# Designed miniproteins, single chains, continued (5): the designs that were tried, part 85

Each design is a single chain, and the fold is of that chain. pLDDT is the mean over its residues in the fold that is shown.

## One batch from the design tools (miniprotein)

Design m18948
Fold by ESMFold2-Fast:
Structure m18948 (fold): chain A 84 residues (1-84)
Amino acid sequence: SSEELEELESLSVLEIIDLIIEAADKQDALTLLRTSIVLRKKLNELNPDEAVIKLDEQLAEYIAKENFEAVKEVAEELKVLLEK
C-alpha cells in the first residue's frame, strides 16, 4: 500500500538495505519489491557512482527472479560500498 511505501521513505538508505537483507532471509518477495522501489528512488536523488547503479540494477533483477540468496549477497555488497 502507499502507506507502507511512505514509512519506507522515512528510512535512510542503509536502513532500507538492512530491511532488504531481512526480507531476503524471510523470503518475503512483496517486502523486497517495496523496499527496492524506495531504495532506487533514494539512490536516484543522490549522485550515485556507476558501481552503486550496477549493484542496484543487479538487486532488482534478483528480486524479480525471487533469487533470495543472491538478493542478500548483492544487498550486503551494496551496504559495504555505501558505508565508505
Scores: mean pLDDT 84

Design m18949
Fold by ESMFold2-Fast:
Structure m18949 (fold): chain A 73 residues (1-73)
Amino acid sequence: MEQALRDIEAVRDTPSGQAILEAAAKVSGVKDYSKLKEEEQREALEKLLQDSLQRGKVGKENGGVAGPGPLPA
């Protein structure tokens, strides 16, 4: 598991890695991944991986598909 977490961190510069980190933040119940502390980021990634392993490979995307960004008021 730790190796998988480090692999994700290594690919954070890629769009795929960024998407994984964003999903991890959502799993941890935070809106902004960059606001997480280093330890919280690692826990978020671990929870995301555990959730993925538990569910298995159900589909391409199974999380909460969010709509467009915030609307200007």
Scores: mean pLDDT 62

Design m18950
Fold by ESMFold2-Fast:
Structure m18950 (fold): chain A 56 residues (1-56)
Amino acid sequence: HTAEATREAVRLVVEEGIPPDKAVEYLREKSKGPDYGISLGERAVRGAGEAVEAEK
């Protein structure tokens, strides 16, 4: 399910400090096949990265 992959990708950005671009690659690897949820997941990952930067 794309939602689980998205949550893990967001966690990688927020808790592990993974760059959003690499977290998006993780999301795409875990969500092979359907692209339907990828854009939404990418937005969530990028938003998490922006929130982390805004707290500096």
Scores: mean pLDDT 70

Design m18951
Fold by ESMFold2-Fast:
Structure m18951 (fold): chain A 106 residues (1-106)
Amino acid sequence: MEEERKKKFEDYLKTAKANLERARQGIADEEAHLARVAGGPAEQKALVQTELDHDRKVAEAYENAIKAAEKSPEEGEKAFKDMQETVKKANQELADARAAYLAARR
């Protein structure tokens, strides 16, 4: 029973670390994209900035969850739930921003 719970927690921690690395790559890609669109329309720059802010917020949420998990499994379990809610809200905010951008274009 304890071994199964420990393995499940280790799998969650491994997944969170992989998601953090993907989020960090997303930040690097969006920073490069923002540099490329620097001379473009203000609306496009604003959207890319929103996407960059989203990726940074998601990365921070994963970093905080991983740090809590490294202190204790109990703190990690709570932090992973808090992280999931933060990511869900951030994803909704980004979806709303993208929808607004598309609506303004038409």
Scores: mean pLDDT 79

Design m18952
Fold by ESMFold2-Fast:
Structure m18952 (fold): chain A 62 residues (1-62)
Amino acid sequence: MEKIKDTPFSKLDEESQDEFLEELSKELGIPLSVVAGRATGIVLRDPNITVGELREEIKRRV
């Protein structure tokens, strides 16, 4: 959804964060732990990164 894509990942509840990471792991075919590790590193550098931007950054790293 458009609204979620524009929401900072850090502002999502834990359940929504976990769902996003699981979905991305499934789409990219890489382990959830790898996706979560990359997401953590990216969010630490840019705490305001949106869900959509985070998805694109993780895809560029694969």
Scores: mean pLDDT 77

Design m18953
Fold by ESMFold2-Fast:
Structure m18953 (fold): chain A 126 residues (1-126)
Amino acid sequence: MYPFETPAAQPHMAKVEKKIKEYIKNGNEKKVKEALERAIKEKWSPLQLQVRGIKENLPILETAGALGALIDALTRDGSGFKFAAAFVTLVLKHPDWPLLELIRKALEVIKGVESAEEAVERAEKL
């Protein structure tokens, strides 16, 4: 039982939020979040949400708005904390990587891992 908003996860989530805010500077985040909340309500899987985002060629701004929705969906599947840990590790190690690539790699890293610590270890190897 490790919700992504546990005290141990809070510093990692704060870093993710800061990095997202650095890319969001045009004020359309609300519209993107509303569309993604609809997608979650309609029970799109995290993979479907990622694939649709890639297919629609969403800019970094829209992808950043999507990240909160993706983490929420992954938390329902028990993977939210592992994803947040891997994603923050990749953001810190590869600040030059595109946000969508960071999300894709974080989702890849958490496959078959049992803990956030294992997710961090795998992300550190990238």
Scores: mean pLDDT 54

Design m18954
Fold by ESMFold2-Fast:
Structure m18954 (fold): chain A 55 residues (1-55)
Amino acid sequence: MQRQVLAVQITNKGIDVADKNGIDAGLAYAREEGRRAGLPDSVIDAIVESVKAHL
């Protein structure tokens, strides 16, 4: 359950980065932070899709 909360936080920050610095920067942030947090690739991919869907 804690992993889901972390994924939401990374998604929200990725969206904020994308809004300020462009979509490529937001996607790069989401991938890097998800990997650093030790999230599975499937969860990182879901975060990336959520960032894309918001923009």
Scores: mean pLDDT 79

Design m18955
Fold by ESMFold2-Fast:
Structure m18955 (fold): chain A 68 residues (1-68)
Amino acid sequence: MRKELEEHLKKKLEEMKKNGVPQEDIDRFRSLYERLMGDPGLSPEEIISMMDGALKLILLETKERRAK
């Protein structure tokens, strides 16, 4: 279970780097992952879904920052 979540995180971090996401936002995403992993009320599926949502928002914000 943890192994799959870490591989999922690694792939998302690579996607963020490819899309030019700032290191600050990458670090925040890692912090989010650690906090979600520390929450006993969250299932692994919920953690993955929340990470997917956060990634989409970060990618959109990165595009908006460049457009401003």
Scores: mean pLDDT 77

Design m18956
Fold by ESMFold2-Fast:
Structure m18956 (fold): chain A 61 residues (1-61)
Amino acid sequence: SMAEAEKKAKEIMEKAGIKDERTYKLILYVLTKDWEGLRELLLSHNDPATAEAMLAVLKEL
C-alpha cells in the first residue's frame, strides 16, 4: 500500500541519516514502481541520458 511504502521510505532515510525531499520521493517511486514519476523526477535534475541510465539501474532494485 502507499502508506506502507511511505513508512518504509522514511525508515530507509532515517537509517541513512538523509532528510531531503528529493531522495524521499526517489525511494517512494522505486518502492511503488512508479516509473513515470521516477523518470520525471530524474529529468528535473539530470540530463536525459543520465536520467535514463539511472532509471534503468533503479528498475533492477
Scores: mean pLDDT 84

Design m18957
Fold by ESMFold2-Fast:
Structure m18957 (fold): chain A 93 residues (1-93)
Amino acid sequence: VEEAAEELARAGAELARALGAAGDATGGTAVALLGIGAAFDALRGASPEEVARAAESAARGGRELARRSGDPAALEAAEELERAARRLAEAAR
């Protein structure tokens, strides 16, 4: 769980940097905060369902912002965030 939570926070930060570079610093900050929130929920012992919902929310938000940016680096970072979110949801079970 700890390793998966760290991976999600890292992936969120990477997407935030890519979005900021593409001109969406506000969206990048929002994604980073969602990723941190999901990681924190997992580490504090929130239910597997709560962790899965938070992780899915972060991944969905990141994907939508990356698509709006049209930036290839942001799209790649969003795919990494989705993979990290799935791993965290599985690790929290």
Scores: mean pLDDT 78

Design m18958
Fold by ESMFold2-Fast:
Structure m18958 (fold): chain A 100 residues (1-100)
Amino acid sequence: MISVSLSPKTSSVAVGAKATVNAVVNGDEAGDFEFKVTASQVSGSAAETLSSSKKENVKPGDVVTIEIGPFTHAGTYHVSVSVFKDGKYVGGDTATLTVS
């Protein structure tokens, strides 16, 4: 079984800035994974920033650093990481980002 942990769980950035999130794949499986990151407003109109990256030779406990943004609108965002292996969803986690 694969689980994914996202950190930091709470962070803040200025309007116009990019945010950095760290994803850790936990479990006993290693290999090639696709990390898909979305950031959507917790309340109000959904404004999604999407990034996707494929990483080879990821081992349990490896930290995958992903940059998202820039964020053009102030607000509270729910940041979600979804991890795929061979096109199949295997795990994800969420964090909160404040843009001000």
Scores: mean pLDDT 76

Design m18959
Fold by ESMFold2-Fast:
Structure m18959 (fold): chain A 68 residues (1-68)
Amino acid sequence: MELEEEIRAILEKYVSKETADEIVARIRQLKDPDLAALAVSLILMKEVSRNTAIEVGKEVKKLLEKHS
C-alpha cells in the first residue's frame, strides 16, 4: 500500500490521478521491476517526452527494487 502511494505521487506529477491509478493497477500484476518500468514509460510517452517517460520508469524501478 505505501509503495503504491509513493508510485502514485511520482506519476501524479506528470499525469492525472485516474491515469496514475491505471498505471499502478497494471504494474501490480508484473513481477519484474524492468517490465514495470517499461510499462510506466510506454504509458507516459503519450503525455510527456520520451526522455522524461524513461526517467520516470527508472525511478519507479528503483522504488520497486528497494521494497523487494
Scores: mean pLDDT 79

Design m18960
Fold by ESMFold2-Fast:
Structure m18960 (fold): chain A 90 residues (1-90)
Amino acid sequence: SLAEQIEKVLENNLGKPISSLVTDLSSLLDVKEKHISHVLETYAKISLNSKLLESHYAPIIGALRFFFTVLGEEEKAEALLKVELKIPGD
């Protein structure tokens, strides 16, 4: 499922720069890197030069879910919600 692919992308990028996560999410979600970068910097308040930590999962997924909800991309927003509900610590 798309939710499982999103979870895999997060796991594969753990400890790597957030910019690497942006590239993988851009490909998976079919959205330009500049838009993913803007969402993460503006709504998740995360620097692209930071290393991905598990503590970043909730703000990243929440920000992306908000973004796709606003765009009316219901399938992507629902997949992100499923990932969000599994994240420890909200």
Scores: mean pLDDT 85

Design m18961
Fold by ESMFold2-Fast:
Structure m18961 (fold): chain A 115 residues (1-115)
Amino acid sequence: GKEAYEAGKKGFEGGAKNAKLAAEGAKAVGEAGEKELGGSGGAGAAAGGAAMGDDEAMEKGVEAAKESGSEELGEGGRELAELARSGTPSGVAAGGAAGAGGAASAYIGGEKAYK
């Protein structure tokens, strides 16, 4: 529940500076949620990494989304990351917002799975 959300937030924030922490955080959040939401943390980490110009964080986020959720969630995260990587201020902002949303989504899914 709550700890999965906090891990997702730290994973996403760490992705901009540390791809390994982003991938691990995204994986933990993904494992706590439903399969359709499980990869959201990974997709969020990928978008966050891209927004900060960290290609390694982006790739590890995509891989974590595929492992924890589904191939489709990994591809969605990659598309979002490429939009953030456009280098426009709006693209970077959108990537950051999507990363935060992904973490929140995964937390909600994890909370429902615990019932």
Scores: mean pLDDT 50

Design m18962
Fold by ESMFold2-Fast:
Structure m18962 (fold): chain A 98 residues (1-98)
Amino acid sequence: EEKEKIIKEIFEEMDRLAKLVQEEAATLSPEERNRLLADFFEISYKIIEGIETNDVEKLKEAIELLKRFLERYPDMSAEVKEEIQKIIELLKKYIELL
């Protein structure tokens, strides 16, 4: 039950982040937009795979990719940065349950 609750929260926060990232992407050049969306897609895929396979190493890789995403896109809104930090903390909690 606790594991299922955290999974639900991760996907709810990921959906929220996806909407915010799409809003940021809409303000960028086509090349910058494609790069931002590709990086976000890679992170999303790692999270989904890590959760589906209970793979701690993939979940740790997803956390590192989220941290690199913050470094690569420092000019993103405070709301985007806050959502990324929430997802990192939820992923850490999920790993503790494995």
Scores: mean pLDDT 87

Design m18963
Fold by ESMFold2-Fast:
Structure m18963 (fold): chain A 85 residues (1-85)
Amino acid sequence: SPVQQVLQLVQLGQQHLAQGDAALAAGDNATAAQHYQLSSQHYYAAADILLTLAQQRGIDVPADVSVLTALGNAAAQKAAALQAS
């Protein structure tokens, strides 16, 4: 189901964010950046599924889309900061 797909993507986003933080703490900036990028991609994918469903059904966009997009943006910014150094 789309709900199950969103939950799985959110879980993967959380797991990669945690793995990125662990790599950063270990001084592995390249691995941290890769995990932050993967986290961002999973959060954006979850947001896209919810947005697409709302648009297809002609309903108001759920607040969860904005929350997931913000989480994706935060992870992307963490990756970009490490790649710019």
Scores: mean pLDDT 87

Design m18964
Fold by ESMFold2-Fast:
Structure m18964 (fold): chain A 80 residues (1-80)
Amino acid sequence: SIKEELQEIVKSFKDQYNDLKAKGELTDRQAEVAEKALKRLEKLLEEADDLSKEEAYEKLKEIIDEYYEEFEKLYLEDLE
């Protein structure tokens, strides 16, 4: 089901976030951006039963795209 797929995606994201945070590889701002994305993913998972498969994937894409845009912006600011 889409809910099971979202559960695996949320778990994978959370595991990656926790690993990077534990290694000290995230700045405070990068950690905030990742935590914001994780909270949005967890909320999407809670709402998944009320969404079509197409709507769930669209919302997932929006969350991931916004996460990468914000994360990339912070990374580039640290290089400039």
Scores: mean pLDDT 80

Design m18965
Fold by ESMFold2-Fast:
Formats: C-alpha cells, structure tokens, sequence
Structure m18965 (fold): chain A 94 residues (1-94)
C-alpha cells in the first residue's frame, strides 16, 4: 500500500542519515538504494497532505545531515545524502 511505502521510505531516510553521519558508507549506500526503489514505486501515486508534510520534514533532516557531512569533509557521505534529497524532491514535484 502507499501508506506502507511512505513508512518504509521514512525509515530508510532515517537509516541513511544515521549511517552517513557514522561514516558507514556501505549501510548508507544500501539505504539509498531502498529509497530509490520505494520512490520509483510511489511515482504517479497520490500522497495525502499529511504524507507530503512528513516527507518535507524528512527533506529538512536530510539537508541538515548533508550540511554536517560537508562541514566534516565527508564528501562521499554528503554525495549520498544529496542523491536522496534530489530523489525525494522529484517525488514531491519540488
């Protein structure tokens, strides 16, 4: 269901943030792959206003994490976070 896919997307975004900031690039790449797969499944699906808000909040957290990674000089982690931001923005149409 769309609800289950949105819940899984949020979970994998949280996992990506945690892994990227911990320097666990293998887990971060795995989480990004899951984000890509779920966003592809959500293409053309109608999201509720509440779901859109939850995903916009997740975009904010991904942006903060990318900023932290950039300040730390963690270029690979920052790049993975940027890819997730781009994918999620495309899904939201913004």
Amino acid sequence: SVDELVEELIRHCQELIRAALAGDLEKAEEALKKIEEICEKLKGKELTPEQKLELEEMLGLLGIARGVARLAGDKEAAALLEKAIDILRELLGS
Scores: mean pLDDT 89

Design m18966
Fold by ESMFold2-Fast:
Structure m18966 (fold): chain A 75 residues (1-75)
Amino acid sequence: KEKEELKKELKEYFKTKLGVSDEEIEEAKKIYEEGSKNVLKLGHPARQYLIALLHIELGLLNKKSLENMFKYIDE
């Protein structure tokens, strides 16, 4: 449950604040699911989304870490 909530918050933040498109989000998810080398197709913000998504899936990113990341980017 917490991982799904973090993934939803991450997607919304990158879409609204960093201008990552729905298509880029879906491509990043596909790359994650398939282990694809196509990560090079992603722009810088979409690649950062993929890295954060991977950390959430591995249980390495918690709500506080995500909030701190958002504050840093919003500066």
Scores: mean pLDDT 70

Design m18967
Fold by ESMFold2-Fast:
Structure m18967 (fold): chain A 80 residues (1-80)
Amino acid sequence: DAAAQRVRDRVIAELERLAREGATPSELLDVVIRHLPDLTEEQQREVIRHFERLLEERGASPRTIASHVTALNIEMAALS
């Protein structure tokens, strides 16, 4: 619904702002983990996908991206 979409959009905007301000992949990961419980499973998947693309666009190594995405998928599973 509109409220769930606003929460997702705010999280994505925060990630993009922090990345623009020079936040590390680990700092961005912490933001996603903190907000996962506030999101539906669909919104969690959308945010994780956006996080992955953001790291790729900023030149993070494939190993770093894979490690952080794996950690987020484990956190999602724990919320189920």
Scores: mean pLDDT 83

Design m18968
Fold by ESMFold2-Fast:
Structure m18968 (fold): chain A 109 residues (1-109)
Amino acid sequence: APTLEEVRRAIAAVLDAIGTALEIERLAAAGRPLEALDLAEEELRRLLEEARERGLSEETIAELEKKLAEVEAAREGLLAGRISPAEAVAVAIKAVLEAGQIMYRELTA
């Protein structure tokens, strides 16, 4: 069974991911999609560091690394004019929310 500390960390990870997703939407609405992607990458790097520090599995680390790679690819696509700002922001929001769910799942396992 998870400890109360692990449950608190899991809840915090989900709430932080939701808060970051809302701020990504705000930055995108303000015409700042590159800053929205920067925020998503910062949050995903923070979650990766936490996962490594907590000793989560190599499989979990790889899942989180894939979410970061998806946002990095969306940035490259946006900068090359291959995808729209709206599409890039949607990828970033989805990646951040999915990363929060992965952290919740693994910390409460």
Scores: mean pLDDT 89

Design m18969
Fold by ESMFold2-Fast:
Structure m18969 (fold): chain A 79 residues (1-79)
Amino acid sequence: SESDEIIELAERQMEKVIARGREEPGLAEYVERAEEVRREGLRLMEEASKIGPSQAAAAGTGTVIRVIGVLVQGELELK
């Protein structure tokens, strides 16, 4: 479905960001936190998809931003 395609795209974006974090040894703890955000966000996206594609996209966008935020915080704290 359209919602499934949106969820898949959000998951691919999060995996790319998390994979970059995994290349930095000092970010291991933040990668773990980002994975938790991704897991919770997947549940939210699946619930939103029952309403429609726009709700799935909104939930996906919010989750991707939170994953990026965790990794950026890690970079700044290791400075």
Scores: mean pLDDT 86

Design m18970
Fold by ESMFold2-Fast:
Structure m18970 (fold): chain A 107 residues (1-107)
Amino acid sequence: MTEEQVEELKEFAKKVIEKVKNSKHKDNEEINELIKLLEKAIEEGDVEEIVRLIIGIAMELALLGDYDLAKEILEELRELLERVLGPDHPLALLARRALELILEREK
């Protein structure tokens, strides 16, 4: 990833944090712990950890029954990673797989 692409991922991660903090899940202990880890990963510039933590937050939201917010986050993450890294990149495939799992469990 270029420095510009890393900054785009960091800005997306910050937007995910803001969306979750403005949701009904803002006081959930597991979500807040994942947000703290994500804030640290953003500070450290750890691309793989940022992606994994965003997926973790979306999966936790789905477990709490918020499939709409979880899908929105994963769809936006998948689009960003496919555009930046390409659709066959391991991180893009991970985001796609997470989205598929949420779509299957919503049924």
Scores: mean pLDDT 86

Design m18971
Fold by ESMFold2-Fast:
Structure m18971 (fold): chain A 74 residues (1-74)
Amino acid sequence: SKIDKVVELVKEELAKLDEEEAKKLERVAMGFITYSLAGREDVARQVVERLLATLDEELRKKVEELIKRMEEIL
């Protein structure tokens, strides 16, 4: 399913990060997934934008790429 593909994608990215960075990425990814699946695209965008603004540049780029890949699947 599309959900299974997105979950696997998130797990692969989490495995590459330390615990602190992994928690930050998971927070953004789960917010995006939750609101996108609920049909709340407006909220999904707001959550992603707010959380991305709190990340350092390197992690932000990785999370932005992950969000794009998730959007292509969903």
Scores: mean pLDDT 82

Design m18972
Fold by ESMFold2-Fast:
Structure m18972 (fold): chain A 115 residues (1-115)
Amino acid sequence: SPEEKLAELQRILDEITAAAEAGDYDRAVELFDKFLEFVKSYKPESEEEFRVILGLLGQALDVFARYLPPEVVERVADKAIETLKELKKKYPEFQDEIDAAIAYVRRLREEARAR
């Protein structure tokens, strides 16, 4: 169900947060790769559900920006942008929402580079 899929994304996000807070950067990146694979396999049933998924992706990247070195933040931001570009090809109806998410991730990447 949508609720079960969103709950799984939240569980992965919680695990990313725990790994990041513990300074386990390799584990945090591994969990983020799992998060992105789940997002790529996820078929949203509505625009509202898709916006929730993009919001959870933004929260995961905010965790990286808070706890991890700039070089790791840049790497996960690049992975997120590539995933978003794949989603844009798969779901052209959500183009505006995806473009807004890409713009957010690009800003986060530039902020990491400036620090």
Scores: mean pLDDT 86

Design m18973
Fold by ESMFold2-Fast:
Structure m18973 (fold): chain A 73 residues (1-73)
Amino acid sequence: SVERLTLQLEMAVAVGDLARVRELLARGADPEATNRSGESILELAERLGHREIAALIREWAERNGRDPRARRP
């Protein structure tokens, strides 16, 4: 499910696994999803200093017309 892929994406971003992030985005994981703190996958990557992953997520969003930074409700 997309929910499972998105949880795996958050985990891959947390550990800095660029190749896994790329695979999960290709499989339909949602980079616009937020964690329990309302932090987006992009914000998580930026906070952890994973610059290549943050760049990949921004590029993916630009190419697919989506905003990777969800606002808190």
Scores: mean pLDDT 75

Design m18974
Fold by ESMFold2-Fast:
Structure m18974 (fold): chain A 66 residues (1-66)
Amino acid sequence: SVPTLPPTSLSLDEEARLSIEVAREYAREHGVSYGETSLPAPDRPLSADEQRLVEAMRRTIEAARA
């Protein structure tokens, strides 16, 4: 359970970072090359709200592929 949720609106930089993390995770899970340059591992765990956002972005990426 999450007692409090942070704001759901993120800066463009934060959205880009989460999008990159989602793409990297998705690529590794599905064996798709996201590029030869490895992205650095995130230095902090995602909050519950951020995880929901990441999940939404993942759904968007999958929807784009139909």
Scores: mean pLDDT 56

Design m18975
Fold by ESMFold2-Fast:
Structure m18975 (fold): chain A 84 residues (1-84)
Amino acid sequence: MSPEEIIEEMRRLLEEMQEITKQLLANPNVSVRQKVLALMHLIAASGNVLVAERSPDNLELLERELRSVKLTLEWLQKVLQEAS
């Protein structure tokens, strides 16, 4: 995967995280603590994308940042699934 493709995939995943976070915030079965944690993870993932965009020539860094973003999305998806 090229650096441009990795960054574009990270942006796509971030958009998906934004949508899931919206659903978590609107869900009355999700605790206030989980809602705050979801927002904190969204902020962290946004930071990972920003770091990747500023270092597009470092493929190893881009791949690590992409893995971090994917793990955050997986966690958000799990919280949403557990909340039904």
Scores: mean pLDDT 84

Design m18976
Fold by ESMFold2-Fast:
Structure m18976 (fold): chain A 62 residues (1-62)
Amino acid sequence: SLEEIEKEYNKKLQELADEYRRRMAAATTPEQKETVRREFLRKAQEISDEYDKKKAEVEKKL
């Protein structure tokens, strides 16, 4: 259902935000921080793309 898809999306975003915060706190150099930032942006895009695909699939069944 759309509700389950939305819950999964929110959970993944929360987990990603927590991971980003922990890894940024652990990063000691500007290069390490930039690596974390790039990885965060990539993962956020993947989560967004997955959400859009699942949402479209549910709408197609209507």
Scores: mean pLDDT 83

Design m18977
Fold by ESMFold2-Fast:
Structure m18977 (fold): chain A 59 residues (1-59)
Amino acid sequence: SLEEERKRREARIAELQGKLNTLQDKIDELMKNKDIEGVQQLAKEGAPLQAELRRLREE
């Protein structure tokens, strides 16, 4: 049902948002320390999570 699909989507969005929030906090710390290489590495790790979150929000 649409309600079951919505519940699954909302649960996944919450999971992704939590992971991205933690990742963003680490990126912010690295940016303050001018660790550009570390920022680039975490951005690469976050990119697929961001893409999935964006896709789910468009549904």
Scores: mean pLDDT 83

Design m18978
Fold by ESMFold2-Fast:
Structure m18978 (fold): chain A 99 residues (1-99)
Amino acid sequence: MLKLTQSPKSITVKEGGSATIESKISGANIKDVKITWLKNGKELDLSDPRYTLTVDEEKQTAYLTLSNLKLEDSGTYYTKATYGDEEAVGEGTKLTVVK
C-alpha cells in the first residue's frame, strides 16, 4: 500500500525567507512514483524558479523548498503521490509568511 508522510505540520517564516516541506514515501520506489504538490486545492507550477524539488532516493523522501517567500505564499500545502492505481495524500503543511 502506497503511504506518504508529510512534515512539518506548520512553518512560520519571514517574507523573503525559505521553507522546506518533506514527504516520505513507502510502499513503492520513489523513482516510480508521480509526486505533485497542491496549495489550497490547486496544483503548484513547479516551473516557477522559487520552487526547488530534491529527491533522496535512499531515504525515499522528496523535499519541496519554497524560496523568496511572499505573504501570498501563505496557505496549506499538500503532497500527493500516485503509483499505478494507488494514491496517497500527505497530512498537509500550513505555511504562514509574516512581514
Scores: mean pLDDT 87

Design m18979
Fold by ESMFold2-Fast:
Structure m18979 (fold): chain A 79 residues (1-79)
Amino acid sequence: GEELVELAERLKREGLERARELLAQGKIEEAKLEFEIDLGLMLILLGVAKIIGAPQEVIEEIERIIEEAEREFERLLAE
């Protein structure tokens, strides 16, 4: 289960860094697309965790990572 959490954290970190860079360049639509792709992949990981019967703590951690990624991206868009 740890591998899924680590992958979700990586997707969040790398996706937000790419989005921040694109937004700094005024590439708003590209930033949105990059974030949507990373968010979609995190949601797929959450679905996989649920299907394979991952521990509750793993599922909750992935959900937390997704919520945090969405909140941080909204903050970047508000700048």
Scores: mean pLDDT 85

Design m18980
Fold by ESMFold2-Fast:
Structure m18980 (fold): chain A 68 residues (1-68)
Amino acid sequence: SDLQRAQQYLRQAIAAYRAGDYESAIQYADLAVQYGQRSGTPEGQRIARQAQALRDIARRELGEPVRW
């Protein structure tokens, strides 16, 4: 399901972040956001929020600016 895919991608994003692979962490976090939102569930929304926060942290580690 979309929710299970969101959970899987969030785990992969966290693992990549812990390994210092910030580029992969951002990619997996983006997928977790997409599937979390597509799930239409409160659990999916929580995953999407966690993934967005992780993505923002990983982008700061890479020195990437926030897009406005």
Scores: mean pLDDT 85

Design m18981
Fold by ESMFold2-Fast:
Structure m18981 (fold): chain A 64 residues (1-64)
Amino acid sequence: SERERLSRGGKALSDALKAEAQAQFPNQGISVGSALVGDRVVFRAYAGDTEIVRELSVEEVLAA
């Protein structure tokens, strides 16, 4: 189902963003969240006081 594909893609992209943020900020604890906003999926990674935002289409998340 699209919901299962969206969940898998969302997890893969969240994991990738967390790894990218951790590489950029090796001494920081990284947390990642995601939210569906209209037809967009917004990923936010936090590294201390730094927020990294990635906004993707549902189609891009399904392709991941």
Scores: mean pLDDT 82

